# Designed miniproteins, single chains, part 95

Each design is a single chain, and the fold is of that chain. pLDDT is the mean over its residues in the fold that is shown.

## One batch from the design tools (miniprotein)

Design m3310
Fold by ESMFold2-Fast:
Structure m3310 (fold): chain A 113 residues (1-113)
Amino acid sequence: MPGRDVEVEVTVTFAAPVALSPAEAARLAAALGAAVAQAALEAARTGADLPAVLAEAAEAAARAALPDAEVAAVEVRVSGPSRLPVGPVSVDRVEVEVRPDRAVVRAVLHVPD
């Protein structure tokens, strides 16, 4: 299909290591993955700054999932433009890695021509 892929990586760093059960880690992963995917689609609909929208969504989702954990930093990397063209964008893949000191969301967005 004509179009291009935009890769995004969102890293949420905790101020101190968090001891998560497998169930808590799964809940955090699901919340972060959903929040990043939804924020990316919203940024495409509104023409908003993708790194800013992704950072805000990931921080909010992490704080909601782990209210007792302190978020020290949120870093966003985008392999493409900081603003997506307004139009139909799909989320092709979302992967979340949860560690005691950080969570990393990797997503691939498909932008049609």
Scores: mean pLDDT 82

Design m3311
Fold by ESMFold2-Fast:
Order: sequence, then structure tokens, then C-alpha cells
Structure m3311 (fold): chain A 66 residues (1-66)
Amino acid sequence: LEEVGRALIEGDQAFEAGDWETALAAYERSRAAFERVKDQLPPETVAVLEPYLDGRIAEARARLAA
């Protein structure tokens, strides 16, 4: 879960700074790390974290497309 957390923090910091490219790259790294550990996480954690990551990725992509 360390990689998920580190990449998520990096993504959130970049997103707050308006660096959509860096935010997207970091969130996609977090999402990939999440997929590797998803089966080891409590279902409650998966239910919260997965839509959060997917939502942030979608938002960063939307910002880059504008």
C-alpha cells in the first residue's frame, strides 16, 4: 500500500497546484499499484479508494482536454 499512498499524495499535490499532467501520471501510478494490492485490502477500503482514484484520473484528463 506504500506505493498507492505515495503516488496518491504526489497526485493530490500536483492537482492542487494545477499541474494536471503530473497529477494524472501520479494518479495512474497509484491506480496501477492499487490493482496489484486490491485483493489484500479490506472491501471497505476498496469501495472508497477505487472511485476516488478513478474520479481524480477522470478530472485530470478533463482538465488536460480543455
Scores: mean pLDDT 82

Design m3312
Fold by ESMFold2-Fast:
Structure m3312 (fold): chain A 57 residues (1-57)
Amino acid sequence: SAAAEEEAERLEREIAGLVARGDVEGALKKAQEAYETSKSPLVREAAKRALESLESL
């Protein structure tokens, strides 16, 4: 849905902002929380990709 797409995009922007300011731990916590608590498959996929990217640092 459009709402789920907006939520996923917002999550990605928030994580990118945390990484840009050097808060990698905050970014990891944000992505992990979204992956564990979100019922949206789209948001969970975005969170999973973010976790994989952050773990590759």
Scores: mean pLDDT 82

Design m3313
Fold by ESMFold2-Fast:
Structure m3313 (fold): chain A 90 residues (1-90)
Amino acid sequence: MKKELTEEFKRALAEAAATGSPEEVRETAYRKTREAIKRLVEEGYSLEEAIEITSEAAAEAIEELVREGVMTVEQAQAASLGVLEAIEEV
């Protein structure tokens, strides 16, 4: 689950980073975080477990994309803000 979710975040965020601004990266991170939490809760995870799994997967994806040079530090900050905003609204 978490490994697959990390790869899903990596694909979506890499695409946003390649074609979008930091704002588009933030919006993508926000949307994907909300989708992932909703999906995990629907699959039977508690809200707390869904948040933990999703935030860890997103953080790992962002770190890997920065390490690989696919995402800038500014884009990574935007992505992290998007994830945080989504979590605070659940």
Scores: mean pLDDT 86

Design m3314
Fold by ESMFold2-Fast:
Structure m3314 (fold): chain A 107 residues (1-107)
Amino acid sequence: MREESEFEVETPLGVRLYTRAVGDADNHRAISESVAEHDGVVVRARAEGYNGTYTESVAERDGLRTLAFADGSRGTGYGQAWDERSGVGIGAYANASGETGVRSSPL
């Protein structure tokens, strides 16, 4: 079973945050991608997991931060994107239990 969550926001300061998580426990696959953009600066993290692998990727620059995590064996993906200056963050998850969700919160 393939589950997916995706979330995008733009803050009043023109910060754009995007995150996506995909989990597929039956096929032992997971993908996560996160992007943070502000004032010409772009940071991106992407993780892809297969059976027997987990991957974590983090990118950070100029107060923009992204995280991507993918555990293919468990079919679990998790992404976060945030702007430390504004304190705004978003997350997306998809797990082996078929649970998906997205959220926006202050850091």
Scores: mean pLDDT 76

Design m3315
Fold by ESMFold2-Fast:
Structure m3315 (fold): chain A 88 residues (1-88)
Amino acid sequence: ALREALRVLAAAGQQLAPKLSDAQQQAVADKANQIKADLIAQGVAPDVAEVRAGSQALSDAARSLGLDDLAKQVEEAGEVAVAALEAA
């Protein structure tokens, strides 16, 4: 479950990359880093924080481009990955 969910997230990132400028890609990374740092400060495990932050940033980027179906796939994959990490 975890490996497949992470593959879906990686594939979504690859689909979004050619639609985003370098500056927009950096903004997505900065947003993910900000969310991750905030979650870690709240006591969330670093691996869970990474997945939650990455999926949120990618989902938001997809929605900003009108790619709502891709955003839903990212959200679902992120939830599966988090559930698998928390079950470990």
Scores: mean pLDDT 84

Design m3316
Fold by ESMFold2-Fast:
Structure m3316 (fold): chain A 77 residues (1-77)
Amino acid sequence: AGKKVKFIPGSNPDKEYYGTALTDIKEGEVATVKFEVGEAKLFISKKVEEDENAWYVALLNSVGDLKKYEGGILKIV
């Protein structure tokens, strides 16, 4: 909790959305992240194999501009 994160949409990897994790980021669990546009809930699917601070995620409840995206990568920065 409290970690700075970025979300990179799978369908548009040139985009980055910065936020703060309000929960711990754990594989198989739901995390809540506060972005500038509001809070989103993300299912943490699995770790990215070559990045110790990154996870594949699915957006369960998204807000604002993030509503365009199903999932992508969440990374601690």
Scores: mean pLDDT 81

Design m3317
Fold by ESMFold2-Fast:
Structure m3317 (fold): chain A 80 residues (1-80)
Amino acid sequence: DVSYIKESIIKGTKEFVEENKDYPGKELAEAIANGLLSAAEATSDEELSKRLKELAEYILENKETLTGEEIVELIEKAVS
């Protein structure tokens, strides 16, 4: 169920950001991007997989400037 996967990604990212708010932004962004890449490889939905890969690449390219809150917002918009 794609809806369940989307909900799990959003919830997991929010919980990870809340637990790791003291993490350096770059390390937090890298961890989240790697999680999105793993989710993309695990899903059989090609459109969702493509969106997750594109989002992960964007986060990695901007990892020094993105906040945890901005990353959560990007994920919500990409998978909604």
Scores: mean pLDDT 79

Design m3318
Fold by ESMFold2-Fast:
Structure m3318 (fold): chain A 66 residues (1-66)
Amino acid sequence: MEEIEQLLEDSKLAGKEVQGKDGVKGTVFIQHPGNSERKEIIAVVLTDESGPDMFRTYLEKDLTVL
């Protein structure tokens, strides 16, 4: 099933330490596979920042695994 293959592909970043293109480092908290209208894989990264910047959203292609 394409759906399962995509889910396995998309979830491989969950729990990984990453760095965004903006230089922000953190751990992938939740990775959302794209939807039928948008194929972009979105990752929510838990950073070491406080307040509203604690969680940052990135496209998978804009993340580098550390």
Scores: mean pLDDT 62

Design m3319
Fold by ESMFold2-Fast:
Structure m3319 (fold): chain A 113 residues (1-113)
Amino acid sequence: MEEVREAMEKLVEAIKSGDSEKAYEYGYRLGRLAARDPEATAEVAREVIETSTDPGVIAAATLVLGLALLTIPEKILEGIGRVLRAIGMSLDLTNPAALAAIEGILEGFYEAK
């Protein structure tokens, strides 16, 4: 839980500050955590989605949530819906750091599986 929360806080900071390198790094870490600790990762991602107003942060957190839910058998359909929603949100993103975060999240999740 604490590791997930720290990584998410750092990702949010990187996206808001436009730090694409850090956004990719923390996105990658969160993608791996979505695969290895899906329940804790989903809980933290839901908190961020509920409290954030930044489109890039919401898109990245929605992707993290969706990927984490894909690893929980009873939540696969919700996970698919969240991933598709995050892809849709990503089409409207203009912040390079948010796009870097999404790339990192996907690569981290893929490598962890």
Scores: mean pLDDT 87

Design m3320
Fold by ESMFold2-Fast:
Structure m3320 (fold): chain A 90 residues (1-90)
Amino acid sequence: SAEEVQKKIKELIEKISEAALNNDFEKLLEYLRELIKESKEAIEKNLLSEEELKELLSVVFGALLSPILEDHPELRKEIEEVAKKLEEKL
């Protein structure tokens, strides 16, 4: 359901913030990959409100500024693609 997807994205955003604060880079990468997967599906199915799209765009933009992505160019590209799709929806 839309509510389940919205809840999952919110939980992933919270987990990403916690992993970043704890310098748990393995979990940070895992949660970023999952967030990108869930975000692509949610955007395609139009499951997110404008407020949720803006929050997600903020998180995705923050992730792109992270030095951790220097060693993960494939993930960086996927995050850039999601950011572009979010901007197109706003």
Scores: mean pLDDT 84

Design m3321
Fold by ESMFold2-Fast:
Structure m3321 (fold): chain A 63 residues (1-63)
Amino acid sequence: MEIEEIREKAMEVIRNSKDPEKRRLALEVEVELGLADIMRALKMPEEKVEEFLERARELAEKL
């Protein structure tokens, strides 16, 4: 799943779902994506960025 698709899916769940568990998972996805963006901005190795992106993908599969 592409990172942009994961972002859109998480945002859709946050906006439209009243399920607290799904909303929690979507917020956790957003946190992992945000950490990946911070690592990239700090010029951390791409391996570190990919660790956070992979966590976001795993969480998004549960949505």
Scores: mean pLDDT 82

Design m3322
Fold by ESMFold2-Fast:
Structure m3322 (fold): chain A 76 residues (1-76)
Amino acid sequence: MPFVLRAPVETPDDETAERVAKAIQEALSALPVVERAEARALPGGRVLVVAELKDDSVESIEAANRAIGEAVRAAL
């Protein structure tokens, strides 16, 4: 069964949220374990991340979370 990962991300402002959302979207879309991903900037410096993984393995979940964390660091 595909696993749906949701990761709330908070940033200091809306401009940073836009950069972070774009970076997360690109990073997740490049992962072979991700079937579909969406990252959207929301008002108040928030980012909504939803990723559908091809499986529910710890390795797939860790890879997706690592990609999100690296994208956030790169966009700051």
Scores: mean pLDDT 81

Design m3323
Fold by ESMFold2-Fast:
Structure m3323 (fold): chain A 84 residues (1-84)
Amino acid sequence: GSIESRLEELLEQARAAIEAGDTDRALDLLFEAIDLVEQISDPELKRRYLEELFELAKQVLKQTENPTRAIGLLLRIIGLELDL
């Protein structure tokens, strides 16, 4: 759907930001992405996107000078997984 199309766009942009070392931009994009993931009602689709977000958030955490924000994102991902 339109949410999935926007989500794929955000994830592609987040990957590009991570490759460029732009961790602040990557975090901004990943926080937008998780807001959209929360709107997904299909638990299998939601789980798949949460797994992708978790991998990208781990990459950002390893590179970022703002670990608090990246940790906050990881905890939010885990919380959504537990609600599935």
Scores: mean pLDDT 88

Design m3324
Fold by ESMFold2-Fast:
Structure m3324 (fold): chain A 69 residues (1-69)
Amino acid sequence: SEELKEAASRFLVSLYLEGRISVEAANAAGRALRAATTKEELRDAVVAALEAQGLPEEAARFAAFIDSV
């Protein structure tokens, strides 16, 4: 849903503003988020994008956030 994508986007922006992810990681995660069509696809694609950027802790935090919504 658009509301879920907006919430996920705000979460990623928060990580960027806290200095936890780079602009490159934020862009990769954002592309994965925009391409997703289901909650499961959004979770898995963004997690994979963050892990590919060397951010397993941030990927786990994102997964936990999506699982809580």
Scores: mean pLDDT 86

Design m3325
Fold by ESMFold2-Fast:
Structure m3325 (fold): chain A 70 residues (1-70)
Amino acid sequence: SEAAKKEAFEEIGKAQELLKEVYDKLTPEEQKKVEELAAKVQAAIEAEDYEKAAEEARKLIKFLEEVIKK
């Protein structure tokens, strides 16, 4: 679905913006978690599972928002 693909890339874009904002504040533990979540997004994109890519991107966004609140 083109709509699912668009939503996936919009969520990925939000995650990338948040990551740029907090990158220098991440601990090594948090960087590892970001890499793990980003790998799941990438795997979903490679599988052309855009609904899953959007879901995994939202999980990454939630993690980054929780880091910002600290």
Scores: mean pLDDT 83

Design m3326
Fold by ESMFold2-Fast:
Structure m3326 (fold): chain A 91 residues (1-91)
Amino acid sequence: SQLEELLEEIIKEHNLSPLAKQILQTMVGYLEAHVEEWSPDLLEEARRSFNALIEKYNATDQSDEFARMKLSLEAHERARELIARARELRG
């Protein structure tokens, strides 16, 4: 999968914690369940969404359970936005 290849690149670039990896892997699984084809433009939008989540993760107090829950919700929202964008591109 092109999306899985993108995730592997991001994991290598950022040396992510297990929690950050889990959040991104969950997001990728959700995206692959709903999007069959990934254009280069859509993959670039996915890369930007993943990087934005990593930035928020790094700014978040990891001991705060509520803050971690909000990051999981943010990942789900970003996945839904990417799915909507994929549908727009298909017409």
Scores: mean pLDDT 77

Design m3327
Fold by ESMFold2-Fast:
Structure m3327 (fold): chain A 88 residues (1-88)
Amino acid sequence: SLEEAIERLYESLKKAGYKLSREEVREMVLRLRKLSIAVLVLYLREVEGLPEEEVERVKRELVELFEAEPEEEDWEEARRLLEEARAA
């Protein structure tokens, strides 16, 4: 679950000597999960050219699995990253 992933990462970072709070770790995990979902969805839609119906199914499954819904800023960052990768 999301909460278990946050707690595992928090305890690992704490053991490694990092001074991050649980809330800071939560924000990092959520941001990375949202961005990863957005990048993959845009890749499947815009690079692989999958039908929108199939893309929406994958998006729904990823949102359910990772317990994170991409926000507008995550979609904008994901598009920027894909455009940079394609320009290289």
Scores: mean pLDDT 85

Design m3328
Fold by ESMFold2-Fast:
Structure m3328 (fold): chain A 80 residues (1-80)
Amino acid sequence: EVEELIAEGLEIMKEIDKILDESNLPSSEKRKYASRATGLAIRMVGASIDYQFGDKSALEEMRRALEELKKLAEEIKKKA
């Protein structure tokens, strides 16, 4: 469900923010990761709008963006 995908994405965004805030990574690296996370969140929002206008394929794009967001969180955890 679109609402569940958005909620899950928001939880992952919150997790990424917390990891970056607690990490000893340089500010430049934190900015790069935050930028990537924001881009993925924007993609999910855009896909949810497309879905509301009847584009059923937007669900697949939302799932893809969510999976990339999960991978980003894992990458950040390993780098931190």
Scores: mean pLDDT 84

Design m3329
Fold by ESMFold2-Fast:
Structure m3329 (fold): chain A 63 residues (1-63)
Amino acid sequence: MEEILQHIIKAGNALINGDFEKAEEYLNKAVALLNAEGRPDLAEQVRQAMEELKKALLERRSK
C-alpha cells in the first residue's frame, strides 16, 4: 500500500506541476500495484481519474 500511495502522490504532484506525462506514468504504476494487491475496484477508480484528468489537460492544450 505504501508504494501505491507514493505513486498516487507523485502523480498528483506531477499533474499540478503540469507534467501530465509523469502523472500518467505514476498513475499507471499505482493501477498495476492495486491490481497486484487484489484491489481491482480501486485500480479502476484510479484509471478513470487518470483518463478524466488526461482529457481535461489535453483539451486545455489543444486549443
Scores: mean pLDDT 75

Design m3330
Fold by ESMFold2-Fast:
Structure m3330 (fold): chain A 70 residues (1-70)
Amino acid sequence: SEREKLAEEILRLVEEYYRKHLDPETAQKRIEEVRAFLEKMIELGYSVEYLEGLLDGVRLFKEQADAEAA
């Protein structure tokens, strides 16, 4: 579904961010927490528009964090 694709893309960006900035064990734990959160959001019926907004927010946050690291 579209919502599952959006959740997977959000999770991919979150994984990239945590693995870059945290130790591997802490990163894995945080990634698993975010995965569970996104799965629950889909089950609770959060809209495509809401998930698109989350994706845009994660992209913006990651871009700003990467710019500060440069």
Scores: mean pLDDT 82

Design m3331
Fold by ESMFold2-Fast:
Structure m3331 (fold): chain A 81 residues (1-81)
Amino acid sequence: QGQDYLNQRNYQQARDQYQQDIQQSGWQDADTLTNLGVVYVHQGNYQNGLYYADQSLSLDPNNINARAIRSGATNRIRSQS
């Protein structure tokens, strides 16, 4: 389970599982998109974290976790520039 890998800080396996889940759902699961964004942020890939958070928010604009990831990733991208 992607969430189990994320909870164990096994980010590579979490990313692989969530990417598979997104393709199977046709990008229609906001929570899975948010969780993939979380994984990318933990890996230091803030651009992909922001991308997946934005995709999640396109499905559910009120997703609190996706909004938090978007804000955090945006701030990190700005600080790394």
Scores: mean pLDDT 79

Design m3332
Fold by ESMFold2-Fast:
Structure m3332 (fold): chain A 70 residues (1-70)
Amino acid sequence: MTEEERNKAVEELKKKYPEYKDFIDYLKKNSPALLQYAIDHPEDIKRLQEISKNPVELDKLLRELLKKYG
């Protein structure tokens, strides 16, 4: 995915889930792998935010995503 395509996908995700704009911006800054997962699975954005509150589950998910998208 190009930077332009990624930026467009991020804006579409924010438009579809405006309540998660701050979380999406957090992912863009701190975790490109989780951001890519959220773009590919927009329906999972709620679950991603919930997982991010548990550092053990977040670390586990990040390790899995780095193997697929890193």
Scores: mean pLDDT 75

Design m3333
Fold by ESMFold2-Fast:
Structure m3333 (fold): chain A 111 residues (1-111)
Amino acid sequence: MLELLKEKGKKAGELFTKYLKDHGYPENIIKRYLAGLLEAARLYVRKKYGQEAADAFIEGFNEGYEKVTGKKFEATPTLNQVLLTAPLAKKIVDAKSPEEIEKIFEEELSR
């Protein structure tokens, strides 16, 4: 369970960071969107699986961001971004595999 949630976090952090960079978003906006998605996912994972699972997802997400940027992830979420990203965060957490997360991003972000 914890390992799977860490892998889901890593895939989400990697793919969302890459998408925003590839579409020319400035660094401050990238960090804002990422912080919103991470906080929405953290709250959902904590409610469904508990705090240790939420911590595992956060660790994975940070690793995914670092894999794309070479930098540590540091940002404060805003309530508006948490609310906007909550449906996407739920789909990511509820995905059967990290590979399914790639398809979720293709469907939600490429349209």
Scores: mean pLDDT 82

Design m3334
Fold by ESMFold2-Fast:
Structure m3334 (fold): chain A 60 residues (1-60)
Amino acid sequence: SAVEEFEAYLEEMRAAGVISDDAAANLLAGFRDLAAREPEDAEAIAEDYKRFLDVWAARR
């Protein structure tokens, strides 16, 4: 599911030190709420968030 894929991505970013534990938890909680409300939009938003985080990951 989009939620599971996004959770895995956030855990990878957290493990790499790109985002904090708090940031990962907050992003996942917000995404889970969104996915429950608008499942079709959740996948697109997950892709946008991944692209945004990939830009920040380049800092590493």
Scores: mean pLDDT 75

Design m3335
Fold by ESMFold2-Fast:
Formats: C-alpha cells, sequence, structure tokens
Structure m3335 (fold): chain A 113 residues (1-113)
C-alpha cells in the first residue's frame, strides 16, 4: 500500500529505492491517502534537507503536480524545471522513465501561471 511505502521511506530517508517505489506507486494511484499527501507537501517546506535524500522534494513536487495538489505553483514549477535539467545528465532508468510525466506537469503548471 502507499502507507507502507511511505513508512518504508520515513524509516529509511536515505534509501533511494524506497523513494522511487513510493514516487512510482503514488503516480499510478488514482487517489493518494491524506497522510501521504501531507508528507509530500512537508518535503517541499525544506528543499535542501540534511536529514533525507536531496531528490525527495523534487519527486514530491512531481507527484503533487500530477495529482493537482499543488499549493505553491511557482515553487513547484521551479523544482520540476530543475529535475528536468538533471534528467539530461542521468543514466538512471527509473528517473528517465519519469521524463514524460515531468514534461506534462511543467506544461500544466505553466498554463495556470
Amino acid sequence: SLEELLERFKSRPYDYDALIELTKAALQAEEIPEEVVEFLKSLLDNPFPTDRLLSAPYLAALVLAEKGLVENPKFTLSLLRQLQRDLEFTNDPDLLALKPAIEQAIKRLEEKL
């Protein structure tokens, strides 16, 4: 479940595989539990965390944008544009698989600004 994937990442905040599994599952889910939504929003409150993976706020921004749960569209857009730039220099197949979702989220947010 999404709650189990959330607890896995919360217990291991430097586990990249746990973050990717949570991100992919949240993107595929029709509805995200309130607990998961609030956690993802909290990741955007500190975009330069010292207690978790630096990629966590960027992937949270993608999920929130895709689900229409964005509270700060300008900030979320800036995180997604940075993620898009970083994808040009990565060979990570899990991140590369997210490229279409990132491009779509950017376009949707730009249309609202």
Scores: mean pLDDT 82

Design m3336
Fold by ESMFold2-Fast:
Structure m3336 (fold): chain A 68 residues (1-68)
Amino acid sequence: VSLPEKKLQAFAIALQKREDELKSRLSKEDLQQLADQYKLPLLNDHYQTLADAPNSEERLKLLAALGQ
């Protein structure tokens, strides 16, 4: 199921901002809470994919693919 591109982009920006403020990567639980704020029905595989992304650019590419 494709996700709305605008929501995915907003989620990605918020995720990067949170990690920048914390100077660390968000946990799976933090990612789930943030996704819920944006009403994104992400699956465990989606969270794993995002957690494996080494940087912001790759994360945005992965989120764009989910929004197809």
Scores: mean pLDDT 69

Design m3337
Fold by ESMFold2-Fast:
Structure m3337 (fold): chain A 60 residues (1-60)
Amino acid sequence: SVEEQARQLARYYFANRSTMSDEQLQQLIAEAQRLRDESTDEGTKLLLDSLIRELQDRLS
């Protein structure tokens, strides 16, 4: 499900965040945005919005 993919994406990020390149962060932003657009679950959308914000902040 989209919700499962979103949770897996968040888990992957938090497991690997200290070693991720800017290119990998940009790829995660794109994937998180896709999952957010496809999700119908409010909680999942909030999770993805928070993740996108964190990833964008790291690239700033």
Scores: mean pLDDT 86

Design m3338
Fold by ESMFold2-Fast:
Structure m3338 (fold): chain A 65 residues (1-65)
Amino acid sequence: GNVIAAQKQVGSLVSKLVEEGKTEDQIQDALDSALSALVKDYNLTGEQASKAALSALQQLSNKFG
């Protein structure tokens, strides 16, 4: 797996969408789609996917919390 690359992709996506003025709901939808693609493209395990998702949620919390 490539957890670090997945985490960077997710973090970059959150930052970009926040800068574009997207809502938290819109960003969450985009993250769900991106994580599904990353799981497939990098053959992530459930544990690796959970780690990437947690990183995404932390980024989102930092921007909106």
Scores: mean pLDDT 77

Design m3339
Fold by ESMFold2-Fast:
Structure m3339 (fold): chain A 100 residues (1-100)
Amino acid sequence: NRDQGLNLYNQGLRLFSQRDYVNAGRQFTRSGDLYGDSPLGVRSYFLSGVSYSLNRDYVNAARSFQNALSIDPNFEQSRRGLAGSYSRLGRDDLAQQVLS
């Protein structure tokens, strides 16, 4: 649902601006789930990954970047975010595979 997805996206932006990255990441993930296979779905999952990364939650960051890449495999910023998250988790093997 686009209207509910946009509401969650805007709530995520507000929380992000307040540096509440955990709740921002959660709202951006929910927005992405509602938008699905769309450019705003890609953007929502990407911002979820960024939010979790800023909170040093690299497990949830990797999941969110992976979700963005499942919609747009060529979204370079999410691919770099995923690789960075894997490196932070000590999985340099996975980081290299993502960047290959």
Scores: mean pLDDT 90

Design m3340
Fold by ESMFold2-Fast:
Structure m3340 (fold): chain A 90 residues (1-90)
Amino acid sequence: SMLEEVRRLLEKIIEAGKNKDREELERLLKELIDLAERHNLSEDVLEQIRKAAEELLRALKLQEEGKLTDEELVDLAEKIKETILHLLEL
């Protein structure tokens, strides 16, 4: 199901964040957006997913600059994951 594919991608995104692998994180976020677009989700849902992806990439940059802890990055990623999954169940 799309929900299970999204969950899998979000779990990989969290792991990439923990590993500080920016290249993998950017690749996975693009894959998530591409997946959502292929399933013809509403523009409102797509906008929410794009904004969540932008927020996570911003947080990774702040973490790389020493302005955000690894724990705060993981917490944000988990919160974003739950938000996206909830949005897709509606």
Scores: mean pLDDT 76

Design m3341
Fold by ESMFold2-Fast:
Structure m3341 (fold): chain A 91 residues (1-91)
Amino acid sequence: RLEELLEKFLAGEELSEEELRELARAAEIPEEVLERMYAISKRLTTLYLLSLVTSDVESYNAALQMIEDEDNDPEKIAALEQQLRAFLLSK
């Protein structure tokens, strides 16, 4: 299942909200945190979730290049990292 989601993302397709929830569950990210991250950037959120659930460096690098092609904003990256850190500190 996770490999199918990764292949879909690498093929340039957007993941559905249900597919992102599946990734979030695999990464142990609560739905509230996912929704906040999703509001910042759907593409960057998808990349971070895929990086947490996959050990394949080649697939991760391919995903990063796709995200860069969509004009990654450093402020959005920082905001997503802040959401993840806030979640980790709350545990």
Scores: mean pLDDT 66

Design m3342
Fold by ESMFold2-Fast:
Structure m3342 (fold): chain A 78 residues (1-78)
Amino acid sequence: AMEAATKALQAAGPAVRKAHELVLADPNAEAVLESEEGNAKAVVEVKGREAVVTGEADGVKTVVRGDALTGEILSVEV
């Protein structure tokens, strides 16, 4: 489970970086961004400072909620 969650979060890296850049440019930015690494997939939904990362790897779905500007993690659900 931990290895699958780690893969999902690694796959989210490019989308998370793009979401952070969008919010730095426009605090009211809204976007749905997708990124993949190997067999892992991630979707990042951003609405201003709210970010929800949904990743899937090895059949495990991980949802992370955070602040798109600061990168603070508010919750993790596996």
Scores: mean pLDDT 78

Design m3343
Fold by ESMFold2-Fast:
Structure m3343 (fold): chain A 71 residues (1-71)
Amino acid sequence: SKFEKMAKLKEYVDEILKVFEETSREAARKLMEEKVDELGITPEEAVKYGYLLDEKEGRVAFEIANLLYEK
């Protein structure tokens, strides 16, 4: 469902943000690149849900969408 997909994306985004805050931007990007394929959402869904998240979370969701488009 939309709710389940958005919740899953938010959890993943929050994990990436935690790594960014506690480690570095480079470590957060590496984690994102390694796990993006496991998320099970389309790039279009990542963009759509990104607009429904807060500004900080939405930015990460848009970066996830870009990585999915490159795959």
Scores: mean pLDDT 79

Design m3344
Fold by ESMFold2-Fast:
Order: C-alpha cells, then sequence, then structure tokens
Structure m3344 (fold): chain A 91 residues (1-91)
C-alpha cells in the first residue's frame, strides 16, 4: 500500500540520519537513495495534496544528498527532518 511505502521510506530516512551522525556517510546515502525509490513508487499511487507532499519530500532528500557530499551535514539533517515532516503529513 502507499502508506506502507511511506512508512518504509520514513524509517530509512531516520536510519540515514543516525548513520550520518556516526560518520557512515556512504551507507547513509545508500539508504536515502532507497527512500527516494520508495517515495517515487508511493507518488505513482498518489494525487492532489498527497502527491505534492511526496514530491517536496523527494526534492528535500535529493538536496540533502548533495549537501552531505559537500560536508554540509547540519543543513542536510535539517532537510531530512523536513522530509520526515512532509511524509508524516502524507500518511
Amino acid sequence: SMQQLLQQARDLIQQAITLIQQGRIDQAIQLLQQAIALLEQARQQASGNTARLIDRAIANIRRAIQLIQQGRIDEAIRLLNNALMLIDRAI
């Protein structure tokens, strides 16, 4: 279901934040890429406001990956927390 995909993506993002805090950057990026794939699947089942929330969450995660690769960790974590809030609103 869409709700299961959103919950799985949420869990991966939370795990990624923990890995970032542990300095496990490559593993964190891998989980974030998996979260994007799940959100893109959920997006195919969504419409209206739910679709817009998912699109915004994906954009925040993509930007967070770029910031992580630049060593801008605090800004990346802020965007990941924003993505979590958007997913919570979509569930």
Scores: mean pLDDT 94

